Designed miniproteins, single chains, continued (2). Designs and how they scored, part 33

Each design is a single chain, and the fold is of that chain. pLDDT is the mean over its residues in the fold that is shown.

## One batch from the design tools (miniprotein)

Design m5128
Fold by ESMFold2-Fast:
Structure m5128 (fold): chain A 89 residues (1-89)
Amino acid sequence: MAEEEREKLREEMIKELKEAGYSEEEAERLVRAIEEGIERLRAGEPVEEVIRELVERGLVPAARVVAALAARRNREEAERMRAIVEELE
């Protein structure tokens, strides 16, 4: 993934956190934790383990955002896989 995609994800995360009522400083801190979580997901770590570690670190809002992003990606992938299976049957 290119630097442009990383910046776009960062902007999306900051926007979501600000909409949730977090300050800019709090949003930036949480975004850093979210970026770490996303990098771990890209490395092939299970979503449940990444979320659990963020919660254990006290970064519950970051864990929620990572979970929401993972759910969005998983739903799109699951829908695409279902369409392929239906075409083969």
Scores: mean pLDDT 70

Design m5129
Fold by ESMFold2-Fast:
Parts: sequence; C-alpha cells; structure tokens
Structure m5129 (fold): chain A 71 residues (1-71)
Amino acid sequence: MKQQILQAISDLVAHGNKDSVNYLRNHLGLSDEDLQHIVSGNVKPVLEKLVKLTGLSEEEILQALKQAMSK
C-alpha cells in the first residue's frame, strides 16, 4: 500500500500519468490543487498531508520525488 502510493506520486511527477492522477484523487482524496502542486514540483503545501497518508518521513517522500524528476 505505502509503496504503491509512492509509485503513483513518482509516476505523476515523471510522466504526468492520468492513472496516477485518478489513483491519488480517489484513494488519498487529494484535490486538483494538491495534484497541481505535485506536478509543478511545489510539493511543500501537500507534503504534510502525504506524510500523514503514507506514514513516511518528509525526506523519504522528497527523495522519491527527486529521483522521479531526475529521469
């Protein structure tokens, strides 16, 4: 479950995958604004929400996002 959420976030950042958008919206209840922040690389407004939903640290989430953005 937690790894699946991280993969969806990474796929959204790396590829803008529509399935990842739908997964995060439906499974985590992320708003369109939250998803836009993730896509734009400005994840700070949603970072605390992601920490609560995934149980991962802020550093773990940020590292996964940086890895996805590095291509």
Scores: mean pLDDT 72

Design m5130
Fold by ESMFold2-Fast:
Structure m5130 (fold): chain A 68 residues (1-68)
Amino acid sequence: TPEEIAEELRKKALELGMPEEVAQAIADFVLKNPNATAAEIAQLALDMGVPQLKAVELAIFHAKLKEK
C-alpha cells in the first residue's frame, strides 16, 4: 500500500543518513502521490540537498519496493 511504501522509504532514507526532515518529506510526497516515479523521488531528494549517490540509491529502492 502507499502507506507501507512511504514508511519503508522513510526508514531507508534515515539508514542512508538523510536528515529526518528530508526522510519525512519524501514519505509525505509518496503518500500524496502514490504514482510517483523513482525519478521524481530522486529529484525531490536532490532538491533538498541530498548527495546524488544517496538520492539514486533511494530511488532504486523505491522502484524495487513498488515491484513487490
Scores: mean pLDDT 81

Design m5131
Fold by ESMFold2-Fast:
Formats: structure tokens, C-alpha cells, sequence
Structure m5131 (fold): chain A 82 residues (1-82)
């Protein structure tokens, strides 16, 4: 379902942007849970608000988030072509 895929990618992009803006990163062990919650319909804004206690963003996480946003924006454009 392209609409559901678009919604999911958009929320992941918003989550990544929120982490970069606030300088907080998701601990690696929590990533599977966060992804499942977004898949279940939870918004990036809600997740960022619930997890104000996430640790400071590492340089490695910052690089990975920037790479993810770039790749996800390409995927989002491909979904819009359909």
C-alpha cells in the first residue's frame, strides 16, 4: 500500500530530523521497538515527546541519520511516482 509506505517513511524522516535537531539519539537496543511503534501508527512527534530522556546523539548516529534521511527522501519520491 503506497499510502501506508509513504506515511511510514515520512514519520521515520521526521523522527530522524527530530533527533538531529534536539541532539538526542535512540539507543541501538530500542530501535526495533521504536520502528514497530511507528509501524503501528505512532507519530515521530509523540515518540520524541515520550523519550526526552534519550542520550546525547553520537557523531556516528548523526552521520547515520543524515545518510538515512537522504536515502529515505529518494524512496519517498519513488513512491510518489506510482
Amino acid sequence: NPEKQRKFLKELIRLAEGMLKQGRGIPPEQWPDVVQRIMAGKSADELMEEHKDWPPLTPEQRQRLQEFIAAAEVDLKMIDEV
Scores: mean pLDDT 78

Design m5132
Fold by ESMFold2-Fast:
Structure m5132 (fold): chain A 83 residues (1-83)
Amino acid sequence: MKAAERLREAARKEPDPGDRDTLLSMADFLEELARQGVPESLLERLADLALTDLGRAGEVYLRIRREGLGPGELRELLREAEE
């Protein structure tokens, strides 16, 4: 399953409307990153973070949006967030 689709499936099962909207927004952003050439392996890690810790993922996704991080910078940010 593609990373964005995993988040959409999680959103479909999410009873909280706010968390659901957050997951759907994150899924859309993963599709944007894929169009920009971000490797699927990094998109899967971003999806895993969102499914494990939605709050932490929110901080990470916001930073990516604001700073326009490349794949190398994304990998380092994910390493820190996953620890």
Scores: mean pLDDT 82

Design m5133
Fold by ESMFold2-Fast:
Structure m5133 (fold): chain A 71 residues (1-71)
Amino acid sequence: MSPEEILEIATRAAEEAAAETPGVLAADVILDAGKKTIYVGVRAESREAARAAFERTRALLREAGIDYPVV
């Protein structure tokens, strides 16, 4: 899977997770292809909402077969 495909999947996953989680205001994704790491930033009204969106994003990435660490 190309870095572009991984970024597209990760961005879609973060957007979907944010849309599904009440109280989430924004989610951003950065791919570090050299370190094989996906950075997910979530802005939310509560820590619980931010955590839920983050964990949902991680789950969607695993379903897509992406084994990169999510931080």
Scores: mean pLDDT 82

Design m5134
Fold by ESMFold2-Fast:
Structure m5134 (fold): chain A 55 residues (1-55)
Amino acid sequence: SAAELRASYLEIAELGRRYRQGQISKATAAEQLDAIVKRSGNDPGLRIVADSLLA
């Protein structure tokens, strides 16, 4: 649903924030981001955003 997709985008944004602030490792961030994208049904937009957050 649109609400579920929105929640996934917010989760990814929060993980990106925590990674940038040094609260989690890159490996942990990558695993968590991958899990969120997979739960969304591999939404292409979510995958692009998740990959960009680890650059």
Scores: mean pLDDT 81

Design m5135
Fold by ESMFold2-Fast:
Structure m5135 (fold): chain A 80 residues (1-80)
Amino acid sequence: LSEEEREKAEIEIELGAIYTNTVIHSIGARKAGDLETAERYEKLAEEIGKVIDELPNMSVEEQRKKLEEVKRKYEEFKAE
C-alpha cells in the first residue's frame, strides 16, 4: 500500500469504529426505553454512514476533515 492508501484505510477503520459505537449507544438507549436518545443516536449513525459511503469519492485531505468532524460530533453527543 502507498502511504496515502494506508492513511485512507486508517480513516475508514476509525470512522467504522465510531459508527459501530454510535449504533451500540442507540441499541442501549432503546433497551432502556429512552426512545428520544435512541432516535438521536440512530440519526447520528445514519449521518456517519453517509460519510463512510462517500469516502471513495473524497481526497485524503477531505477524508481527514470528515473524520475530525465526525469525531467532534460523536464526543459532543456523548458529553450530553
Scores: mean pLDDT 85

Design m5136
Fold by ESMFold2-Fast:
Structure m5136 (fold): chain A 115 residues (1-115)
Amino acid sequence: DPIKELEEKIKKLQEFQKEADERLARLLKAGDLEGYREALLEITRRYIELLKELKAEPEVIEEMERLLRELENIDLKTQEERIAFARAVGRASELFQDTIVELSEQKRKLEAEAA
């Protein structure tokens, strides 16, 4: 059932996002900027593996891998590096949300075709 398969993929992504958001929010509230950076790198790596498992478009996977490399190379030592880090974080978050939206649209199209 392709609709049921898409529902399962969407649920996996939404649960991952919730767990990631809770972990990052906790670290920010504690003022642990290095812990935040390490958690974000781990979350981004896990998200890339999840995209591969879900057979996401190769271009999306490649873009996430480029963002991961940017995040790994930012050493938070200067204000410019902190701004660059925040921008890379925003791009990664947007790509993650876009993946959920795309899967939700695919599900809606299949439901319409099945009617």
Scores: mean pLDDT 79

Design m5137
Fold by ESMFold2-Fast:
Structure m5137 (fold): chain A 113 residues (1-113)
Amino acid sequence: SLLEELKKIAEEIFEKMKKLNLEELKQVGKELIELALEVAKKLLEHSEDPLLAIGRILRLIGLDFDLDLAKTKEEALKIVKETIELLLEVSEQLSDEEIKKVIEKLKELLKKI
């Protein structure tokens, strides 16, 4: 149920982001990457298998760099989509209380769009 709510909010954010210009996409995309990194780091601290969390952290660091280099709205949207997919994936391993915190942070981000 909480994962369904998280997915719905993430889908709404992505749809709203399609209407943003490149500069706005980079700004909001950075906030999404930071949130996904925070979640992946939390997963690393509590995981019996840290390799999944480490792989997601490294990919998110790469996406942060790629977003800075993005020259088109299409490039930025592709990075944002992958960031959302990674955020959803790492959130599946969180407790209900931690998922609720991610939902609240995404709601705050949605207010900025």
Scores: mean pLDDT 87

Design m5138
Fold by ESMFold2-Fast:
Structure m5138 (fold): chain A 65 residues (1-65)
Amino acid sequence: GSVSEETLRRLARRVAELSGLSEEVALGAVRAAIQSGYFSAAEAENPSEETLERLARAARTLSGV
């Protein structure tokens, strides 16, 4: 199923805070992770703090490569 824009923006903001990336870069990383199956839509709806920290580290790595 589709993840709402509000949910994606909320995740992007949290990922940006944890990774030091901009919200736009974090949003791109979150979208890519969900679309590639790295992070499921269900996990996006109810993310754990650990899942968000893991996604933040991945986003930082991906944005630098």
Scores: mean pLDDT 74

Design m5139
Fold by ESMFold2-Fast:
Structure m5139 (fold): chain A 76 residues (1-76)
Amino acid sequence: SLKSKAAVYLAAGQIALVAGDIYAEMGNLEEARRSYEVAAELFRKAAELFKQSGDTEGVKLAERYAEEARRKAEEL
């Protein structure tokens, strides 16, 4: 289902976000930036799928994560 696909993209985005945090802590700033950019894209895809499935709370959650990933990439 669209909602199940959205959940998979959300989970993948969360993994990429954590990878970005680990790279940032280790001082690998370019890898951190790439991981955050991947996370933001995955979260945006999750939000679109949640929107198509009518899951308003899923959209809000995915959009908040996408904004967090974008901000973390800019703050490196």
Scores: mean pLDDT 90

Design m5140
Fold by ESMFold2-Fast:
Structure m5140 (fold): chain A 83 residues (1-83)
Amino acid sequence: SDALLRQARELLEEALEALEEGRVEEAKIMIQKAGVLVVNSGTAAADEIVALLREAIRALEEGRVEEAKKLIQEAIRTVDASL
């Protein structure tokens, strides 16, 4: 579903904004919600996007915010390529 992918993309952009403001826990929740929407979208890229989002969560848990931002940006590019 394109609608679910667009909603996931919006949540990932909101997560990037939250990380720039130091709101790590809110960003993690947004990333987790985006992952659910990606799976439910039925996109062929779902496994790739979910893997990137899981790596982003792990990076945040390890305090690597800059790496997490790069992974989220890569996930957004993969979503855009799937629309």
Scores: mean pLDDT 90

Design m5141
Fold by ESMFold2-Fast:
Structure m5141 (fold): chain A 74 residues (1-74)
Amino acid sequence: SLQDLLARLDEALRRMAAEGRVSGAEVVAARTAMQEIRDQQITDPEEILAVFRARVHDEGLLAEIERVLAEAAA
């Protein structure tokens, strides 16, 4: 479900932040993207990724988002 996917993305984001792998600004950008996805009920993985790419600029965070989306689609 979209709720389960967003929960997994939030867990990955929290882990990367705790490890010092992503800045606070990028965490805010990712959370803003997640809120837009939730508000618009975007369920297509390519559209979800496009929302993140529009706001998130950290390549490591984008790679982790892509990994989570790929696993959720399996």
Scores: mean pLDDT 86

Design m5142
Fold by ESMFold2-Fast:
Structure m5142 (fold): chain A 84 residues (1-84)
Amino acid sequence: MKKKLIEEVLEAVENEDYEKAIQIVRDAIRRDRKIGLEVTDAAVKKLRELGKFDEAQKLVSVAVAEMIIESARELGLEDVGVAP
């Protein structure tokens, strides 16, 4: 599973399909934060190797934002406003 997600994100990056790479990263983080981080790291590394530093930074920002959203969900922050 993890290797396949890394392969898919690397293909998306090499094909300059950055929207697909972003979606793979978001889906991976939502499925498993640890796997999502490894997928993100592999994609960022590949983008830097290709000289796509701006896209690498955007992908990191997306991954960080998704991790914050998942952490908020795990902490029940969505429910904090519902409790009396």
Scores: mean pLDDT 77

Design m5143
Fold by ESMFold2-Fast:
Structure m5143 (fold): chain A 82 residues (1-82)
Amino acid sequence: MTLGEKELEELAKKYNVTIQELLDNPELRVKYIKEIFPDLPEEEIRGLSWGEIILMIKYKKKLTGDELTEAIREEARREVAA
């Protein structure tokens, strides 16, 4: 998924890792989201894709169901339209 590549680069820099290492290490994803949404359970965070996480950060709220699907489609269209 190419959605949120700039956000992924920023996160990788924050943890001093490569984007590939960030994607391969769900624990880094859990740590980052816990900093922003400390009330979310780790199990729930581990179930989220990076695209979903980037959208949650961008919209400053947890997205679910149709909201998440629509947001993913919209962001993908924006990336392609560049």
Scores: mean pLDDT 65

Design m5144
Fold by ESMFold2-Fast:
Structure m5144 (fold): chain A 71 residues (1-71)
Amino acid sequence: SEGARALRELMTSKDPEAQKLRDEVLKRSAELTQELIREVKEKGLPSWERIQRALEKHEELLKYAVELKKK
């Protein structure tokens, strides 16, 4: 909830600084997503484990957005 609100504010803000932070979050999200996809392909992770890891990465990203908003 709090993380989702922080991310939403960054995404809807027209402030250039907020856009810069948004780009940072999105860039990191893409990197983490590519890492997960590569792990699935290389290690053959089962679907349930892949979903679990993806959810964990998503939670990390929400926390990151909250921290960026504080600064």
Scores: mean pLDDT 75

Design m5145
Fold by ESMFold2-Fast:
Structure m5145 (fold): chain A 98 residues (1-98)
Amino acid sequence: SMNEAAKGLLEIMLRMRNAPSEEERRAIWETMTEEQKEVAKRIAELQKKFAEEHGEASAKEEEELKLAEELFKRLVEELKLDKETQELLQKLIELEKE
């Protein structure tokens, strides 16, 4: 299912972020399935459409937070993400904030 492919992709991305070397990251990346690559492309397409629809909202903290929340909701809806997959996505977003 799309949700299972998304869950696998997010798990791989989380593992790559936790990998201490670039060699280990490349080894993890090589485990990606074609279905997981398709989910990655779909996420990129949704992000692009979302950016086109909402334009260049100036990087004021409140607008940025609202945009991130709306993008998250759109990803959940379009990809039909279950609760476990949503939790993985939230973990990746939190790691991106450092």
Scores: mean pLDDT 70

Design m5146
Fold by ESMFold2-Fast:
Structure m5146 (fold): chain A 80 residues (1-80)
Amino acid sequence: SLEELFKQFDKDGDGVITKEELKEYLESMEEKTGIKPTDSYVEGLMKHIDLDGDGKITFEEFKIFATSDLSLEELEKLKK
């Protein structure tokens, strides 16, 4: 579920996803996506999800991103 996916990012259970938590999750997915989660890539991805620009992703912001039909591949196309 979306809630289970959010929990995979939110390792500390504080209700927000930090850049560090996002990078760690993306690193676990590198073998499947072929995308190396560099700091610049993670920061760029956060800018697309973090609507408030506070450096933290809330569940509401994550839900908007996840339900927008945007995939990681589509975000990659936007960065080229």
Scores: mean pLDDT 67

Design m5147
Fold by ESMFold2-Fast:
Structure m5147 (fold): chain A 77 residues (1-77)
Amino acid sequence: PSEEEFVAAFLREHAKIMSLPAFARSDPVHALAYAIAGAAARVGRPLSFEEARRIAERVLGLSLEEAARAAYRLITG
């Protein structure tokens, strides 16, 4: 899968997660971890939630687009 396909999937998944009332009150690492796991699955590279959470912790504080690109590199590189 391309980086751009992953970025698009990540941004869609993050927006969906943040629209859910339960996740609107969760910590940002949880929302990022779910977005990373969902995007990875959609592009055929499924991760465990533990793996997605470790990546989320590393990309926390970046803009959403930068976080998506960094996550893609961590998954594929």
Scores: mean pLDDT 80

Design m5148
Fold by ESMFold2-Fast:
Structure m5148 (fold): chain A 92 residues (1-92)
Amino acid sequence: SDAEAQKLMKELEKLLKEVDKLVKEFLKSKDKEEQKKILEEIKKKLDEMVKIENQLMAVMPDDPALRREIVFLGARLGLLQMQYWVLKKELE
């Protein structure tokens, strides 16, 4: 339903903002152990976001505008997953 989709989209947007903040905190840190802890928090939130994206695909609304917003949120999630991979490699 559109109402269920909007609820899930709001939850996903909240997590996107939280991950963006954690990425900025990672980049400001000069302590490897602190950076590792931040990456673990990012991974946990990304896993939650993937679960929400899967739920959004199951309740896909008929409204083309809402479908477009869901696609854009998915693209933003994909970008954050790529950023996580890069940051993780920098700790090697």
Scores: mean pLDDT 86

Design m5149
Fold by ESMFold2-Fast:
Structure m5149 (fold): chain A 65 residues (1-65)
Amino acid sequence: MTVIIAKALEDLTLEGEETIKLEKGDIVKLEISDDKLEVKVTKDGKSAVVPLTEIVDKLELLEVL
């Protein structure tokens, strides 16, 4: 599992276990699964697991932890 801090490039809604609404410039934590093309996005204590392809062009990767 890889943990990355990322910034939203645009307003977007991520639908998973919880619905996360991001505004452009929001900072989020990404947890990338090594065995799946899925990412857990965490914002303000809420999390959603989405396919990597849904976010790859919508988030700027800032820091790999």
Scores: mean pLDDT 78

Design m5150
Fold by ESMFold2-Fast:
Structure m5150 (fold): chain A 100 residues (1-100)
Amino acid sequence: YQELIDKGRQALKEGNYEEALKLFDQALKEAQASGASPLTLAEIYVLRAQAYLNLGEYEKAIEDARKAIDLANQVPDDIEAGILTLKAAVVLVTAEKKLK
């Protein structure tokens, strides 16, 4: 699933948000099937939330951002978890502002 995450990040960088979403959907399925850590799952949820945000799918972006925060909170005292929480919070706040 790491290759799918890397390809999805590249698609996001290039503005290919629909392709990024497809890649992150597959990465999430493979990561969940493989028993990936809460941090890995949180990373994929953050990236998918960013793709949804750029596609104007604000409600889905909010859902994924909240899921990422929940997963990151399962790993206390981790700097990476803190960074993922901040990235997810930015998506959450931005998407909520767009809905109002």
Scores: mean pLDDT 84

Design m5151
Fold by ESMFold2-Fast:
Structure m5151 (fold): chain A 81 residues (1-81)
Amino acid sequence: SLSPEERERLRKQIEEDKARIKKIFPNLTDEQISELVTLRHGLDLTDEEIQELIKMLDNPEELGKWISERLRKKAEEEVKK
């Protein structure tokens, strides 16, 4: 579980990321922005990786493959101890 201080820090980071994405891509829905921010924090995505995800938003198959591959790599990192 996160400490109250860590939770507040994460909340501010999420709000900043949402505002940034909305400013760059004003045509994205609030739901799409929330999904992208959730993926960013869950998968430790870079700004470049977020830009690649946005390019794939109109292609659900490509987006799904990219997310699956990223999750697979994260799972492999956890098992490799």
Scores: mean pLDDT 72

Design m5152
Fold by ESMFold2-Fast:
Structure m5152 (fold): chain A 80 residues (1-80)
Amino acid sequence: SALDALLARLREEIAKKIEEFRKELDDDDVARLEAVGDAQFDLIEQLVQQRGISPAQMEQAGFFALSALESLKKWILKKK
């Protein structure tokens, strides 16, 4: 389905961002952001499985999840 394809894309994009974070952050900070990404993905996956969201809402949720991870990374870097 379109939702399943968007969910798979979100999983790949989160994994890619975490891998990029490994270049700039220590292992402890990467682990924290990976936990955040996993929690966000699990929530979105549950919403997809419950059929409670549209494809447009799925795309918005993915955008916000990825943006939150990027913002948290920048905050961590600014504090070091």
Scores: mean pLDDT 83

Design m5153
Fold by ESMFold2-Fast:
Structure m5153 (fold): chain A 81 residues (1-81)
Amino acid sequence: SKKVQEIVRKFVSLYTATSLRIIGLELDGKITPEQAEEAHKRLREKMDEFERAVEEGASEQELQEMFREFEEEMEKILAKL
């Protein structure tokens, strides 16, 4: 549905922005390569969970809840760095 596509776009946008920020922090020497690898691993795990939910036909409400949880996890990942 159009609403599901909108949620997918939001997930991809947040994933991309967070990934680029981690890369920038590593290039600036503000975090270690090990911290960057761990952060990228956590990002990939959350994205994989979301992709599986979409493939399994999760409801719009479920996908919106997953996006909210994803936002919270992204904030936690960045705060830990």
Scores: mean pLDDT 85

Design m5154
Fold by ESMFold2-Fast:
Formats: structure tokens, C-alpha cells, sequence
Structure m5154 (fold): chain A 84 residues (1-84)
């Protein structure tokens, strides 16, 4: 399950990187800079989504510990996906 989640995250990062890269190129950013920035931007967006998911869980449950556990799990998945 963890391996499948890491794989899914890597697939999302790849797709998001391609999307952001295309958008940067359309906005007149050079290929060199678009390539350098796209992956970093994709990773930052996944981090933002992980934080938002934890906030949403806390709003629904009122359980701070459960929300923090979800955030830690999501952050560790991001680290594993990016590290390789």
C-alpha cells in the first residue's frame, strides 16, 4: 500500500511537472528556466495539498492528533517520492 501510494505520488509529480512546464513556456519563460522551476513548483504544490488535507480532516473531526498524523504520513510519502 505504501509503495503504491509513493508510485501514485511520483506519477502525479511527473504529470504536474509537465503541466507547470508547459504553462511556464506558454507565459514566455525560457526552456532552461521552465525545466529548472517546474519540478520544484510541483513538489511545493503537493506539500500545500498535504497541508490542506490535514486542515480539512481537523475541521471535520476536531481531532488535532489525527490531523497531525495524516500530515506526517503525507510528508513522509513526499520525501520518499522526491528522494529517489
Amino acid sequence: EREARVRALRDRLAALTAEIRAQLLAQGVSEERADALAYTAAVLREIGDAIQEAIDLYKETGDREKALELLDENFELIREAVRA
Scores: mean pLDDT 84

Design m5155
Fold by ESMFold2-Fast:
Order: C-alpha cells, then structure tokens, then sequence
Structure m5155 (fold): chain A 80 residues (1-80)
C-alpha cells in the first residue's frame, strides 16, 4: 500500500490512474471491515474523479484528485 502512494504523484496519468485504482482496491480488501461506509464512499468518489480526469487527458485535475486520494488514504491508515 505505502509503495503506491509515491506513484500518485507521477507525471504519467496512466500510472496515476492505475496506482489510484490499486490503492483503493487494497484498502477495501485489507481494511474494509475497519472502514465505515462513509469512508469507503469517499475513497470510491475520489477514485472516480481521478479516473474521469485521467481519461479526459487532464493531467492537472488527475494530480489534484490523486493527491486528495493519497491524503485521505494516509489519514485512514493512521487510524488503523
């Protein structure tokens, strides 16, 4: 999980999108029982924003939402 966080800051939007998807998947698989439904919904919403921006070719928006996802993931991991 921690190894995926630096990849969210990548200049390559494809790398960012894949890392974001893997991060959310791993958080849900390993810690899903420890996450509230609201926390899971927030992670999924941020992932959807990263994916939408990356697919639109918007590198700036992709990095913005990826950074928000990384910050949220760090907050969640610090509580678990």
Amino acid sequence: IEALLPLLASEDVDTVEKAAALLVLELQRRYGSQLSPEEIAALEALLDRVRAAARAGDAEATRKYAQELADHARTVLARI
Scores: mean pLDDT 82

Design m5156
Fold by ESMFold2-Fast:
Structure m5156 (fold): chain A 79 residues (1-79)
Amino acid sequence: LEEEIKELEKKIKEYEELLKKNIDPQLQNAKIVALELEKAYLEMMIEVLKKNKEPAPPELSNELSAKVLRKMLEESKKK
């Protein structure tokens, strides 16, 4: 459980680093909102794990999480 929390925290840090790198001024708002929602989703998952509740992703994050995670994984590979 603690290991899972540490991994989620690492992903949050990776998202923050990606946000800082290559931020386009015009796309910045959309990218920031997507990353902020993804970060909030991960923080909620950490809280669910701490409470030993069944992990259910937030409704608002579901669609954005899939798109943002896929985009971030692709950007990481392009490095």
Scores: mean pLDDT 60

Design m5157
Fold by ESMFold2-Fast:
Structure m5157 (fold): chain A 59 residues (1-59)
Amino acid sequence: SLFDIAKAFAQRRQLPLSDAQLQAIAAQSSNQHELAENLAKLLGVTLEKDRLKLEKELQ
């Protein structure tokens, strides 16, 4: 699930994100690309190259 992917990413990166925040982001996303965009917005990632890197790290 997208929630499990987001949670694994947050744990790997040691991000201070709650399960509620991760569930909200996953619920707003229909696929891994949207999940990466929503995580990038939350984390303040604005550069396209960094967004693409984040998307790859979710896999």
Scores: mean pLDDT 78

Design m5158
Fold by ESMFold2-Fast:
Structure m5158 (fold): chain A 100 residues (1-100)
Amino acid sequence: SILDEYKERVKELIKEFTEEAKKVASKELQKKIEEIHKETLEKIDKAKSLAEVQKAVQEYVLKLRDLIEENPKEAEELNKILEKFEERVGEVFAEAQAAL
């Protein structure tokens, strides 16, 4: 289904974000990123619509932005990784909506 394909593509992008972020983040920050990652994947798996997946992604981005603001040493590099994630996830959402 379009929903299942969208969920898998979004989960892949979240996994890619986590892998890239771990390369630049401290061990303490990595643990917090992994917790947000796990919670977000669970929300995406439970989602019943494209809108619910998009809401989970929006909450994910907001939590990551708050976490990055608390960690100014890593903020520049993490913000670049997050910006690329937001661009890619926006494209995936637009493609999923067009397929409806």
Scores: mean pLDDT 88

Design m5159
Fold by ESMFold2-Fast:
Structure m5159 (fold): chain A 75 residues (1-75)
Amino acid sequence: MEEEKLREEYEKKYEGLSEEDRKMIDNLREGEEPGVRAAEAASRNPEGTSPLPPPEEMRELTRRAIEEEIQRLLK
């Protein structure tokens, strides 16, 4: 339930941001998909050269990193 309230607060702040800040947040969110997909690819070939965390941890790390950057932009 808490996540919905946080999303509403982010949406209000996001609308109050300049176009530049909003584009930055959008780019950060787009980065989430590639990060997750990279983790999925690494998990399929564990003997590969990329010591990436498991997909679950990668999703959490990516989400946290994006949220931190969004919070920094929103202040």
Scores: mean pLDDT 62

Design m5160
Fold by ESMFold2-Fast:
Structure m5160 (fold): chain A 73 residues (1-73)
Amino acid sequence: MEEEIKELIEKGIEAARQGNADEAVSYFEKAIKLAEEAGLPEDTINALRMAAVAARKGDFDLAVKYAEAALKT
């Protein structure tokens, strides 16, 4: 995975763990944009989209789970 995308995902996870929905969503959306530009697998992009949706709903445990899944793809 591109280092910049990985760093954005990790920052999103940290923000989600701190309960900061706006910051977590911002990092995940930046990671999605770069992942799409880099041509990363659809599974990775979809996991990041699900992480952003979960963070917006305040489900931080689910957001972290999806973001960690994206890092493993």
Scores: mean pLDDT 86

Design m5161
Fold by ESMFold2-Fast:
Structure m5161 (fold): chain A 73 residues (1-73)
Amino acid sequence: KKEQDVKVLKDYMDRQIATLEPVLSEEDIAELKAFGEKVIQEVEEGKLSVEEGLRLITRKARELAAKSIARKK
């Protein structure tokens, strides 16, 4: 069901934000939230699968984390 897929993505986003919030800037967290909302909406509309949504969110979170680490070096 679409409801279950959306819930999985929202729960995943909440976990990613909670994990990264202490190490990312407010700007990076806002970017991740905005990106995640867009991905969740596209999955809800049937434009993306839940698997594609999870991959996109994971990639974005990793990119932001890598940029944060690079800024500190």
Scores: mean pLDDT 79

Design m5162
Fold by ESMFold2-Fast:
Structure m5162 (fold): chain A 69 residues (1-69)
Amino acid sequence: MTKWKLVFTAPDGSQTVRVFDSLEEAKEWARRLAGSEIAEEHEYKDPDGTKITVLRFENGATAVLIELD
């Protein structure tokens, strides 16, 4: 199973890093940590083929979700 690394940055600048077994679990965790709805979602792939999803929340929190090999 592909794992996902979450790097969450709260509005106060504090960071939480955690690994999840799915993108869906990581997104749910980030939304719960933010206590806010997702305002923007961007998906891209780096030159090495790694999938990265960036979430921006309405309260200014952000989450970066990185696919792990």
Scores: mean pLDDT 81

